# Designed miniproteins, single chains: the designs that were tried, part 97

Each design is a single chain, and the fold is of that chain. pLDDT is the mean over its residues in the fold that is shown.

## One batch from the design tools (miniprotein)

Design m3391
Fold by ESMFold2-Fast:
Structure m3391 (fold): chain A 82 residues (1-82)
Amino acid sequence: SPLVDKIVNKLRSKYGTNAKISVSDLSTEIAKELGLSGTESTTLLNLLKEAAKKLGLDPESVSVNDIEDILKELEVLSNKLT
């Protein structure tokens, strides 16, 4: 996905290629890119936390190399929870 590639490249540029970031930081960058606000941003953060949890990852410390897998799981969870 062009959006996924854009987010991954932005995070790698900002934090580093092997960096660990919080799901909150990931949520902030996605919310900016999509123009999300209020309840949409809260829903995204909660879905990203659940996606990380489903993958056995620590939501406070996810590798930028795991972001694509988190976003794929987010898409699956979004379809299941809506």
Scores: mean pLDDT 78

Design m3392
Fold by ESMFold2-Fast:
Structure m3392 (fold): chain A 80 residues (1-80)
Amino acid sequence: SAARALYEALERRYREDDTPEVRYELALEHLAAELEVSVAEVQEALKKGREALIDLMIEKKGIPREAAETAYNDLEELKK
């Protein structure tokens, strides 16, 4: 499956370069895959702010607002 192949590729990158920057990049790639959008689209939403990413998650997958807010908060925690 596409999701499994992506997870295996992300795990391999994480194993080879275990840094906060790699963890953040892996989280962005995982979120992009779940939403079925490009990483660039997730990054553009993040540049526009919190509400833009929440709106993207709701629009693409119908993710409940509360869950979308949690996902955004988790990404910001990795960015520290």
Scores: mean pLDDT 74

Design m3393
Fold by ESMFold2-Fast:
Structure m3393 (fold): chain A 90 residues (1-90)
Amino acid sequence: MKQDFVKRIAKTNLELAEKVKEKAEELRQRSTHPEAQRYADEAIREANKAIEYAKKALETGNFDDTVKAQKELAEAMRALRRALEVLREH
């Protein structure tokens, strides 16, 4: 039961991280604003780490990998938000 719960969270983290990466990559390609591009690059890097940990959690059912995926996903989402805020202010 606990292992199935971990894998379910890991799958959700993977799907969210992939969506964050896709949006950050689109923003990176469409924006010429240097600060927005910097935050988009950060979001892509953190999303890639979240994807890696989420995949490990899916394979192993290891809760620690799920926690690491969530931390990297949160950082990716923060960076993406900062990129969007820069574009909204300019």
Scores: mean pLDDT 85

Design m3394
Fold by ESMFold2-Fast:
Structure m3394 (fold): chain A 90 residues (1-90)
Amino acid sequence: MEEKMKLEAEIMEKGAELFKDYPAASELFRKAAEYFRKAAQGDKSAVRKGAIYYTAGMLLAISASLTDEEAEEKLKKLVELRKKKEEELA
């Protein structure tokens, strides 16, 4: 659980960085990372809040990628980072 929550937080921190020019998505990823960091420290109640902010951030990122080529490339980088980190945890 702790390692998975740390991985989620790292991915969301990278999401906030990648989407820095998309303030709404960046802020949601930043909040998701904050809650996943709390979850990694033992706050199991933070998992749900992290998941909510993560889902909202991803929906905004996906929405932006449908009309913005730069946002599409940033989303691809975030997806590839998740795949790489999940393979390292497996």
Scores: mean pLDDT 83

Design m3395
Fold by ESMFold2-Fast:
Structure m3395 (fold): chain A 100 residues (1-100)
Amino acid sequence: DPDEKAFERIYKGFLNAGFSEDLARKAAEKLVHTSDFAENVRILLEAIEEAFKAGHDLKTLLQQVESLRARLQTEEESPERRELLARLDRLRAELEAALK
């Protein structure tokens, strides 16, 4: 099953990035059924928010936030892009405050 192979690759990617098995599975399951870029970013953002609440490595989460911000900045301006960038900016500020 191509979707099963895609799921395993995404799931292992999240695990290698330091996410818990539960968060990695949840995010991977959503991502294999989504082809919309904005929805993919929303799913990844929600996974980072949950990982932050669960006490995952703050430096890894900051790297993920900056990666998503960089990808969103290459997209055309839209209400969804503005919403997602604003959420990422708030999350970055919270992560930076938690570090120092």
Scores: mean pLDDT 78

Design m3396
Fold by ESMFold2-Fast:
Structure m3396 (fold): chain A 74 residues (1-74)
Amino acid sequence: NADTIRKMADAAVKILEEAGEEVPTALVLIARGISLANGDSAEQAAEFIKRVVENAGSPEVAKKAIEAIDKVLK
């Protein structure tokens, strides 16, 4: 569901913005756009956005953002 993908990305962005991580925030918003354009499932979008967060963010902030994504999917 597109709304689930948006909420999931927004939850991750909130954590990244609060940590001052501007580049990971921008990359998550780009990943959201790509997943929505591709017609990805919420599960596929979650996997993609989590991978972006893991590779771009600091490990501690990435963990919190991933937990926020998982909370939206439940």
Scores: mean pLDDT 81

Design m3397
Fold by ESMFold2-Fast:
Structure m3397 (fold): chain A 63 residues (1-63)
Amino acid sequence: SEEARRAAYQTGLEEGLKLGLPLSLAFTVAGIAARETKDKTPEEARKHAEELVRSVAESLGLI
């Protein structure tokens, strides 16, 4: 849904910036999360975005 897509994008961007992702990477991750969650509920989309951002941050050694 559009609501799920927006929820994932906002959550991905906010969490990415909070964990120290560079601005361009935070936008990229937010976009990927939005694309991957179009068929989810908004709450599921937020959870997915949080998990994706944490995985990226872990792979970069930020957390």
Scores: mean pLDDT 85

Design m3398
Fold by ESMFold2-Fast:
Order: C-alpha cells, then structure tokens, then sequence
Structure m3398 (fold): chain A 112 residues (1-112)
C-alpha cells in the first residue's frame, strides 16, 4: 500500500543520512576506505528506493529519493575534494549514475 511504501522509503532515507554522516566523519579522520564503504551503502539505498518507487509507478517518490541521494553524495564529494582522488572519482561516478536514473524517471513520468 502507498502509506507503507512511503514509510519504508522514509526509513531508508534516514538510514542513508546516518551512513552519510559516518562517511563524512571517516573522511575527516583520513579513513578513505571506510568512507568509500559508507558512500557505496548510501548509493545502494538510493538505487533500492528508486527501483521500488519505479516498480510502483510512484515517480515523484523516486525523484525525491534520488534528489536526497544526490544531495548526500554531493556533501561527501565536497568533504573529500582534494583529499583522496580515488574516493572523489567513485563519488563522481555514483553521482552521475543517480543523475542518469533521475533523467529516466522524468521520461517515465512524461510517458505515464
């Protein structure tokens, strides 16, 4: 049901926010491998919400979740900038992927 879907999505967004805060702390401590793992978990959560929302044709929820994921990864990229080239590249790739998914959702919404 839509209400249960919205609740599940909100819970996953809160989990992603907590993981992003852990990633920022890891970056500040120079623990870039740990930060990469947290960033990957944030990305995976955003992708899971995107897939779940698209499957249910809840395109506005999919866009909202992708926008949250993009914002969190942009915060990580800003913190990582100039500190670790590999982490910067991985964050840029994940951001590009979420932006592509957002474009797909906009096309699906226009078609429906």
Amino acid sequence: MKEELEKKIKEKIEEARRLAEKAIEAIKEGKFEEAKRYAEEVYKIAVEIYKLAVKNKEYDLAIEALDEGIELLERLLKEAKGKDKELELELEIMLGMLELMRGVVLLLKKKS
Scores: mean pLDDT 86

Design m3399
Fold by ESMFold2-Fast:
Structure m3399 (fold): chain A 73 residues (1-73)
Amino acid sequence: MTLEEYIEKAKEAEAAGDLGTAAGYYYLAGLMYRRRQEIDKAKEYFEKALELYKKLGNEEAVKEVERQLKSLG
């Protein structure tokens, strides 16, 4: 699956109210941007995933996303 497909699937899931699936795809997009060293874009998509995981009360996923954000500087 491409980076563009992850973002499209995240938006589709978010529009459908599937916040968990949306958060997962935004997180994967953040990881892909980080691998490409596109740090500002990685932060943007990790922040989108973080907001959705916080809404879901998924404390473990929140901690993981916060760890990724800290690693970016």
Scores: mean pLDDT 87

Design m3400
Fold by ESMFold2-Fast:
Structure m3400 (fold): chain A 73 residues (1-73)
Amino acid sequence: MTHRIELPTEAQTAAAVAAAVRAALEANPGVDRVISVDVDAQTQTVTVTAVVRDEEGHTVPVRDTFPAALAAA
């Protein structure tokens, strides 16, 4: 069952990045909740809006934008 399949680059890049970021955030006990994960394939950026819980129990809304670098491995 081994064969090469190229998934739609745009859909794979945006959806895969969004899914990976959401999964990582949901697995992180420091994240209280994820509000949104927005992937811009045109600019190759990911914008995350989440509420983060610090070690001291403080909840802070954070919004961060960082480059998405999905390269074929």
Scores: mean pLDDT 66

Design m3401
Fold by ESMFold2-Fast:
Structure m3401 (fold): chain A 97 residues (1-97)
Amino acid sequence: SKEHEEDLLRMKVFQALRSIVQALERKFPDDPQLQALAAEFRALADEIPHMTTEELIGRLKELRNLLLEVKKTASEEAAALLGKIVDTLEHLIEELE
């Protein structure tokens, strides 16, 4: 059913956000800006059960835009990871819409 499909997509988003947090924390533990981004992704993951799908889409779009701004001044290694995260967020947004 559409409800089961939405629940599976929301779970997929949660798992993707957890993977993003782990990647940021493990690869850039001493970067305060990237650790702050990891905290934002963790906070969003914790909020998923308490928000609508429309609200979740809005939050993912805001984080995507924030990552694109951070990427402009990041190191090459950080920019490469941020680019992959942006691609992941764009794919999740399209699946939810």
Scores: mean pLDDT 87

Design m3402
Fold by ESMFold2-Fast:
Structure m3402 (fold): chain A 91 residues (1-91)
Amino acid sequence: TLQQNIQTYQTAISNLQSAGDMMDNGDIGQQTIDYLQNTYNITGTSSHQGLYNAAVHAQNVSSQTGPMVRTGTQTLIDQYTSNYQQYQNQL
């Protein structure tokens, strides 16, 4: 339903913002991956592919890619916020 779509994007945005805050504090690694995956039970084929991609990026940050993961996370926040606004306008 429209309400379910709104709730889904609200939760996704909140989780990505929290992940971004953790990254800004230098807390990048397994905890960030676990946070993103556990919140959405992402399987790589879900409608939340963006969260899965963010989790995969976070895993790669253990190899010195922190700024790229943070940028990618912000891009996902922006995309999800746009989708949330679209659904809100239909409410």
Scores: mean pLDDT 57

Design m3403
Fold by ESMFold2-Fast:
Structure m3403 (fold): chain A 95 residues (1-95)
Amino acid sequence: SMEQKRKIGLARVVNLVLDILNSIQTSKSDEELIEKLRSIIDQLRQLVDEIQLPPDVRQQIEGLLSQAEQKLDQGDIQGAIDLILQALDLLHDHL
């Protein structure tokens, strides 16, 4: 059902948010946190590919994730987290 698909999608989004929070709390260095955040970006891209989203929404999420990677390359961890959370919020709104 659509309700079951939405529930599964919401659980996956919640798990990614929890992974971000856990990464922030448990990482002992910026380098470790950056590596974990890059893994979360990859997981979010996989999730977006599995979900049937409008093409414009998918492109907007991919744009946010690409900008997040650029922020991580620059050492702007907070800017990257903000962009990842924006991507998750946008995904959640379309579940």
Scores: mean pLDDT 87

Design m3404
Fold by ESMFold2-Fast:
Structure m3404 (fold): chain A 85 residues (1-85)
Amino acid sequence: SEEAKDIQKALDEFLRTLPEMLKDPEFQAELEKRYKEIYEKLKKTHNLSDAEIKGRAREILALELARPFSKNKEAVDERIKKLLS
């Protein structure tokens, strides 16, 4: 879909900038903190394997970080909401 293409473009743009962002220790710490928050929330609310929880947490985190690069932020928010439910 058009929305899926726009989200993928936002993810690609985020991944392109990620190596530069990872040079900042404060960004690394915030990234790890946010990943842990998402992981713990999913672990409490879902009866999934640890590998599935970790995969979903990484996908949610990537979408949150890609959101600023998206032309359709509402579509990103809806995808995150579905992954959290």
Scores: mean pLDDT 87

Design m3405
Fold by ESMFold2-Fast:
Parts: C-alpha cells; structure tokens; sequence
Structure m3405 (fold): chain A 81 residues (1-81)
C-alpha cells in the first residue's frame, strides 16, 4: 500500500504546514513584521508546489488551512486589540 503511506504522510505534513504557517503569520504581524509574514506564507506555498509537488486539490486545501488559521487568529487579535 504505497499510496496509503504517502497519503498519510502528506496529509500530516499538509496539516502541520498549514497550521504552523497560519500561526507564524499572525505572530509576525503582531510583531509588526508584515514583510516577513508575507514571505513565510509565500515560502510555504513554494515549498508545497516545488518540493512536495502537491496537486491543485492539495494546494487549495493548504490555502484553506492557512487562510482559516490566519483569518481566525487575526480576527481574534484585532478584536482583543
């Protein structure tokens, strides 16, 4: 079951990457490092495409995870400000 193994690993990595990226972006923005936050996001996408070779579905999933985490955390941060 080669596919099963790869799928499990890719899903785990995609989840971790998305959540970590979203959190990092919010943390960097709170520090006032907007440029670094944007770079972190772009680097994550580039690695996913170039190094991992994710399909369009995986790329959209990653985007959704990053945007969800980022949007929710950012929204909460704005409210607590």
Amino acid sequence: MERGREVAREIGRLFALGLDTGRRVVALEKQGKLEEAEKVREDAFREAVEEKGYDEEEKKLLEKMIKMGYDIERFLAELRE
Scores: mean pLDDT 72

Design m3406
Fold by ESMFold2-Fast:
Structure m3406 (fold): chain A 73 residues (1-73)
Amino acid sequence: TTTQTLSADDAFARIQAIAAQARANNQPIGITTTIDDAAGRVTITITYDGQTIILQMSTADYRRYRAIRADAI
């Protein structure tokens, strides 16, 4: 289990790297996002190859990142 506090950009780059590795290894990946507005914190939990990786960022950074990405889709 690894827990890291990252900027939104770094966190999503990390998620993309793990997802790419999972696809290359043909292994299942689980991604769960938990938003805690009271704590001002977003926790992204990635389960891959029996390991759990936890990434945290502020709610404000997460919402700004999602707004930018939604406009790009």
Scores: mean pLDDT 71

Design m3407
Fold by ESMFold2-Fast:
Structure m3407 (fold): chain A 72 residues (1-72)
Amino acid sequence: MVDEARALARRAGLSDEQIRQLVGIKDTEELQRLLSTLPEPARNAALALLAELGNPEAQKRVQQILDEIASS
């Protein structure tokens, strides 16, 4: 499952280093900065990767940030 999400993220244009950093990020501000630099397909792939990691807290924070950006 995580491997499939990683493959999708790579296909969406994320580098292996970006994927590794995304997996390890715990800071909401750092997540927001990284996601803001990504095109929408890559952001969606990043969300799927975070969901597969079984970290619902990180996934919810990321989704909240994206909703806020979309509402602005």
Scores: mean pLDDT 65

Design m3408
Fold by ESMFold2-Fast:
Structure m3408 (fold): chain A 73 residues (1-73)
Amino acid sequence: DLVALAERLRAEDPDLPMAELVERLAAEVDPETAETLRRRREVLERIAAGELSDEEVEALAEELEPAARRIEA
C-alpha cells in the first residue's frame, strides 16, 4: 500500500521534505513507478496533508501499481 508507506515515512520523519519522501518511495518501487511518483508528487503532497478522498487515493494506487489487478493467464 503506497499511501500507507508514505504516511509511515512521514510519521517516522515528520520534518522530511516532500521531495525526499518521493525519492524514498521511489527507492522502494520499480523505476517505472518511481517516475510516476515524481510526476504525481503534488497528489502525494495532498495525501500527506490528509486532503484526498478515498476515491482519489484508490485511483492513485491503481495508477502507481499497474500490476495490482494482474490477470493470471
Scores: mean pLDDT 63

Design m3409
Fold by ESMFold2-Fast:
Structure m3409 (fold): chain A 68 residues (1-68)
Amino acid sequence: SLDKEVDEGVEEIAVAVAKLLASKGHPLTPADLERLYKIGMSEKTVEEMGRVSGLSRSTIRAAIRRAK
């Protein structure tokens, strides 16, 4: 269901975004991003990750597509 799909998606997004952050020299780890995304408000949108992590929506969307 949606809840399970969102939880799994968060892990995939966190790993993909962490790879991008490592290449850009950001201090955030995959675990940090995953926790921030869950602690934020919603686990269902790339915009939530962008607001929590400070990254652009396009960067996060690209990471999600690569994670698939």
Scores: mean pLDDT 54

Design m3410
Fold by ESMFold2-Fast:
Structure m3410 (fold): chain A 97 residues (1-97)
Amino acid sequence: SSKAEVRKLIILAVGHIIRAIGLEIDGDLKGAAKSLEDAARYLEKAIELADASEQPDLKRLLGLVYRRLAEVYEKLGDLEKAREAREKSEKLFKEAE
């Protein structure tokens, strides 16, 4: 079912978020960015498959992922990617209201 697939995608995204936190603690900012990018892709797919009632919570979670990704990109000196991630985060929080 689509609900089971959405749940699987959320679990995969959360796993990548946890991995990104560990990589940041380890000082692997490039690895943290990659893991957060993977988390964002899984959540974007979950949003596409989720029903309308589930989308606000998923958009809030994705917004938090993009906010963290923007911070990691800024630490890496990738100011353009940081700005793009920040804009995506703001749009997602707005859509989740």
Scores: mean pLDDT 91

Design m3411
Fold by ESMFold2-Fast:
Structure m3411 (fold): chain A 95 residues (1-95)
Amino acid sequence: SPLIAEAKKKIAEAEALYKAGDYKGALEKADEAVKALAPLVQELSPEDQARLRELMAEFYKRLREAYEKKDWKGMAEAAIEFAKELLALVEASLA
């Protein structure tokens, strides 16, 4: 899928920026990866939609904790992890 290929590219860019210490850039690229997958999210089964809600809850909890500490590195880690988990869910569900 072109959308899956774009998401993989954006996740790789996010990981590269994270390794370079550009946590804000990593956050932006992780967000772009999630947005690339958004059309495919609508095609998920009810069971996979429930799993996505669990992943989103975990992500928002981690993001909030890092934000309260002004921890940009932690925010970037949470965003990259969520983007990777969403990609894996979409690939498994829609393969």
Scores: mean pLDDT 89

Design m3412
Fold by ESMFold2-Fast:
Structure m3412 (fold): chain A 59 residues (1-59)
Amino acid sequence: MEDELLRLLQETGGNAVEATKRMLERGYSGDEIRAAAQALEKRGLITREQAQTMITASQ
């Protein structure tokens, strides 16, 4: 899940909103996306701003 969210972010040129929408379209829940965004931020693979955008867009 984390690797898929990261891949979608890369495929969208860093568009955190579009990456989150694609995750929702694939059947992931907002809670799963939130957990993945927080994990990616803690790993230093995305910015804090990207993580917050994904959390907001997943609601």
Scores: mean pLDDT 85

Design m3413
Fold by ESMFold2-Fast:
Structure m3413 (fold): chain A 64 residues (1-64)
Amino acid sequence: MEAREQIERIIKDLQDGSGMSEEEARKAIETGLRNTLANAADPSLGISDESVARAQAMLEALRE
């Protein structure tokens, strides 16, 4: 699935489910992605290279 499409879906889900604004949803997603990338340095957490690549792609799409 394209990273942009995945982000748009998550934004919509957060808006519909939690009453978040688009900006609040974008901040929540960015924070989660940054945490994933930071945690990737710890091998005990079992974060795969695939998950890291996906998080990087999503973060790039979010920052357009």
Scores: mean pLDDT 76

Design m3414
Fold by ESMFold2-Fast:
Structure m3414 (fold): chain A 73 residues (1-73)
Amino acid sequence: ATPEILAIRRARLLSFLKTFDQPVSELKAQHVQVLAPSLGFAHLSLETAQNDVQALQKPDPSQDPELAQALKL
């Protein structure tokens, strides 16, 4: 993915993680949505968050310490 798409995925995932007190990988297949209008999304679904985790490929703490901390890496 392009750096622009990765930045959008990062911001979207962080918005999701700030709402839930559980790692995305531990959430079961439930229809969970978060309103994220500040990111240009009406709703952020669990499926979208899981896809963002996969696309970001285990964030390196040296490159993105905030995302790595939020993912409890």
Scores: mean pLDDT 59

Design m3415
Fold by ESMFold2-Fast:
Structure m3415 (fold): chain A 90 residues (1-90)
Amino acid sequence: MSEEEKLIELFEKLDDLLQELLDAMEAGDQERKQRVLERIKKLAEELPEEMKELVLQAIEELEKAKTVEEAGKIAYELRLKLIELIEKKL
C-alpha cells in the first residue's frame, strides 16, 4: 500500500509534467519544452529501475516529437505501460 501510494503520487506529478510539455509544444516554446523534459527526467530518478527505463525512453521520443499529437500519443502509451508494470507487481 505505501509503495503503491508513492507510485500513484509520482504518476500524478508525471501526468502534470506531460500536460505542461504538451502546452509548451502547442505554444512553440522550445526552452519550456526542454525544461519540462529535464523535470520529467529528474522525476524518473524516484521510480523503480524498470519504470525509470520506460520514462527515459519516452523522453528520448518526446525530444524528437514535432507535433502535439505525436507527443500526446507517446505520453498516453507511457502511462499505459507504467500502469501495466504496477498491475504485474500487485
Scores: mean pLDDT 81

Design m3416
Fold by ESMFold2-Fast:
Structure m3416 (fold): chain A 55 residues (1-55)
Amino acid sequence: GERRIREELRRLQFERDVLQGVLAIAEAVGDPDAVARVQAQLAEVDKRIAELKAR
């Protein structure tokens, strides 16, 4: 249902915000491997958000 999609979207947006914070820390400490991993996780979250918004 649409309510489930909206709740899942809110959760994914929250996860995105958390990952952006982690990315900022990884960039600040100069860890390129951590930056790459977090960027990959953000791309997956953004993909899921886009798929849910298309419904």
Scores: mean pLDDT 83

Design m3417
Fold by ESMFold2-Fast:
Structure m3417 (fold): chain A 90 residues (1-90)
Amino acid sequence: MVEELVKQILELLENALKKIKNEKAKEYVRQGIKDLEEGAAKKLPPSLMGTKVLYYLDKAIEESDEESKAVLRETTKQIGELFAKMEEAA
């Protein structure tokens, strides 16, 4: 259950990387992916993993062009909903 939600969040982050054009924004998304993978491996609380991933997504949005901002805002919303479900499942 939690593992499936982590997989869905990783897929959303990887898809965002393919759609965004700004290199600095891509770097922040990659940091979010790495942090989520490490957090899941360490079995960190969903709230802590969510806080870290959403922090990197916010930084990516700040660095992005308008087209990439639209993609990242939608991705952030979907990821936030998945972390909320993960907290309910825990």
Scores: mean pLDDT 84

Design m3418
Fold by ESMFold2-Fast:
Structure m3418 (fold): chain A 61 residues (1-61)
Amino acid sequence: SSSQQQLIDQAAQDLADMILSGVPEDVAVQQVAQRLHAAGLSPADINRAVNKGLELAEKKK
């Protein structure tokens, strides 16, 4: 659904922002993953959001 995609996109951006602001990657990933799990996203969707966020952080570094 469009709502699920928005959560994934927002979480990816939040993850990238946390990493770029100096939060350790492991901590940032754990916080974002727990938030998405609490929102009811599947493991596959959580993994997609995390991977997208990590790629965004790498491109902006």
Scores: mean pLDDT 86

Design m3419
Fold by ESMFold2-Fast:
Structure m3419 (fold): chain A 55 residues (1-55)
Amino acid sequence: LQAQIEAVQREIEALKAELRAAQEAGDWDKAQELIQRIGALQKQLAALRAQLAAA
């Protein structure tokens, strides 16, 4: 679980960096796609943290 949480957190940070670059470039289509992907990973992270807390 801890390794999975760390992997998801790392992926979220990478996508946030890509989102900032897309926003600076004015690529709103890519920014919208990245926002959706980040949201999905944040939900996954919350579920993994809840699972860890329940153990």
Scores: mean pLDDT 82

Design m3420
Fold by ESMFold2-Fast:
Structure m3420 (fold): chain A 75 residues (1-75)
Amino acid sequence: MRGTLEEAEKLAKQLNEAGIKAKALEPSEMEEEGVPAVQIYSDDNIIYLGDTAQYAGLQILIIGESNSPKPGEPL
């Protein structure tokens, strides 16, 4: 099931409000199928992330906080 960019943006906002650094990615920013993605900078529980991906039909990209962009770089 294909998620929408609006769903990706909503998820990223909810994660940021919970203190988890996240960014919604447009399909054009992805080399894989035209599915919106959420890029997460977190050591989060894999169960939570799997549940989120199944619910939203979104592609989830997990990047450890140590790989977060430096100040002034795009997220």
Scores: mean pLDDT 55

Design m3421
Fold by ESMFold2-Fast:
Structure m3421 (fold): chain A 68 residues (1-68)
Amino acid sequence: GLADARRGAAQAAAMGRAGDAAGASSVGYEKFLAATTEEQREAALKAAEAGARGDSETAVKYAELAFK
């Protein structure tokens, strides 16, 4: 559902924040990367992009791939 699209967008935002925080806390960033696959991170970014342009159907599809 749309809650999954929100999780995808939140995960993409968390990736950005983790990148910024890598200079201050690399351990937290490494744990985040260890808890997520490369495919999940890519799907989360695509879900966030689709959500930003109002394409809720595509956003839900990619969010499900990110968090299933």
Scores: mean pLDDT 61

Design m3422
Fold by ESMFold2-Fast:
Structure m3422 (fold): chain A 60 residues (1-60)
Amino acid sequence: SDLQLRLEIRRIIEDTLNGQLSASQARQRIQQLMDQLNLSDEERQATLTVLDIAIQEAQR
């Protein structure tokens, strides 16, 4: 379901923030999930922005 895919995106971002998932793995998985959800350009940009922040925070 769409809800399950959106919850998977959230989990990937949380795992990335906590250093449990590499930036490359996170980007690949998020891209696949965004494609499956057929997200709008605005939703894709918002998702990628949050992911980028999580990647930067994990590198502290």
Scores: mean pLDDT 86

Design m3423
Fold by ESMFold2-Fast:
Structure m3423 (fold): chain A 76 residues (1-76)
Amino acid sequence: DEALRQELLEQAEEERRAAERLREALDTGPDAAAKVVGELSGVAPETVAPTAMSAARAYLGIAEQEFRRLEELARR
């Protein structure tokens, strides 16, 4: 089903972009990590700030794993 394949590829692209943003934020520092995690989770950066680096690493792991899963499903 081409429609399902396109949906999976679009979801994979979203996860890839999230992972790129999280990697860049982690390289930049806690303030950048708090902003990206806040945007992805819908939470204010100030609320995320105390756990920003650990939250960003967790989100990055999830995004990378979901990207691989969705890309693999699209190839089937």
Scores: mean pLDDT 81

Design m3424
Fold by ESMFold2-Fast:
Structure m3424 (fold): chain A 68 residues (1-68)
Amino acid sequence: GAARRQELLEMARYLAELLGREEMRKLGGYGYRVERVGDSFVATVFTEDGEIKITVSTADVAALLASS
């Protein structure tokens, strides 16, 4: 339902922010941003060697919850 979709979207956003921040720290990047693309969130990490993108979809979150 709509409520479940909203919960998955909020979890996907949170996970994208967490993964983007961790990848930025790991690579020594100078920043990151998170944006929504449909039912996914894309974290873009900025490094001196270019941009790294991490995509987290509502389907990814649902799969993680099912395997936990």
Scores: mean pLDDT 85

Design m3425
Fold by ESMFold2-Fast:
Structure m3425 (fold): chain A 96 residues (1-96)
Amino acid sequence: SEEERRKEDIRRGYEQLLELLEEVRRLIKENAPRNEILAAVDMAIYAASGFGGEKGKEVLEILEEVREMIKKNAPREEILEKVEEAIEKVKEMLES
């Protein structure tokens, strides 16, 4: 059905977003330059902005907060905690 196809497309989108967020987490843990982390976050924001609904909006808000933290030179540990929060949120969407 058209509804099942849309549900599958949304799931695939969340899976892609999860992969992008896991890449952001990897870059932070490997102590990559902040500009590389910021570029990866911007890609995740772009992916998240394609999702409608309340849960998609929540992930986007967390990622925008992560971007601001990077720009303000927040500690990497605090940035990592927010990225892990976004990862958990996306995993919850995939379980629903």
Scores: mean pLDDT 83

Design m3426
Fold by ESMFold2-Fast:
Structure m3426 (fold): chain A 65 residues (1-65)
Amino acid sequence: SDEELKEKILELYKEGETNPLRIAEKLGVSVSTVVKLLKELKEEGKIDIPENRLLSTAEGVRKVL
């Protein structure tokens, strides 16, 4: 479920793994799913991500795809 994935992403982020490509690889999901869930976690106040960092991540996804 998305909630379970959000919990795993939050744990990895807190452990210092902030690269969405590596998080996606570790969790076996698409990087676009990780970016979506990171935005949701930010909106829920569970993590603090600057808006420019989320944008840069989305750009990286497009270049890899």
Scores: mean pLDDT 70

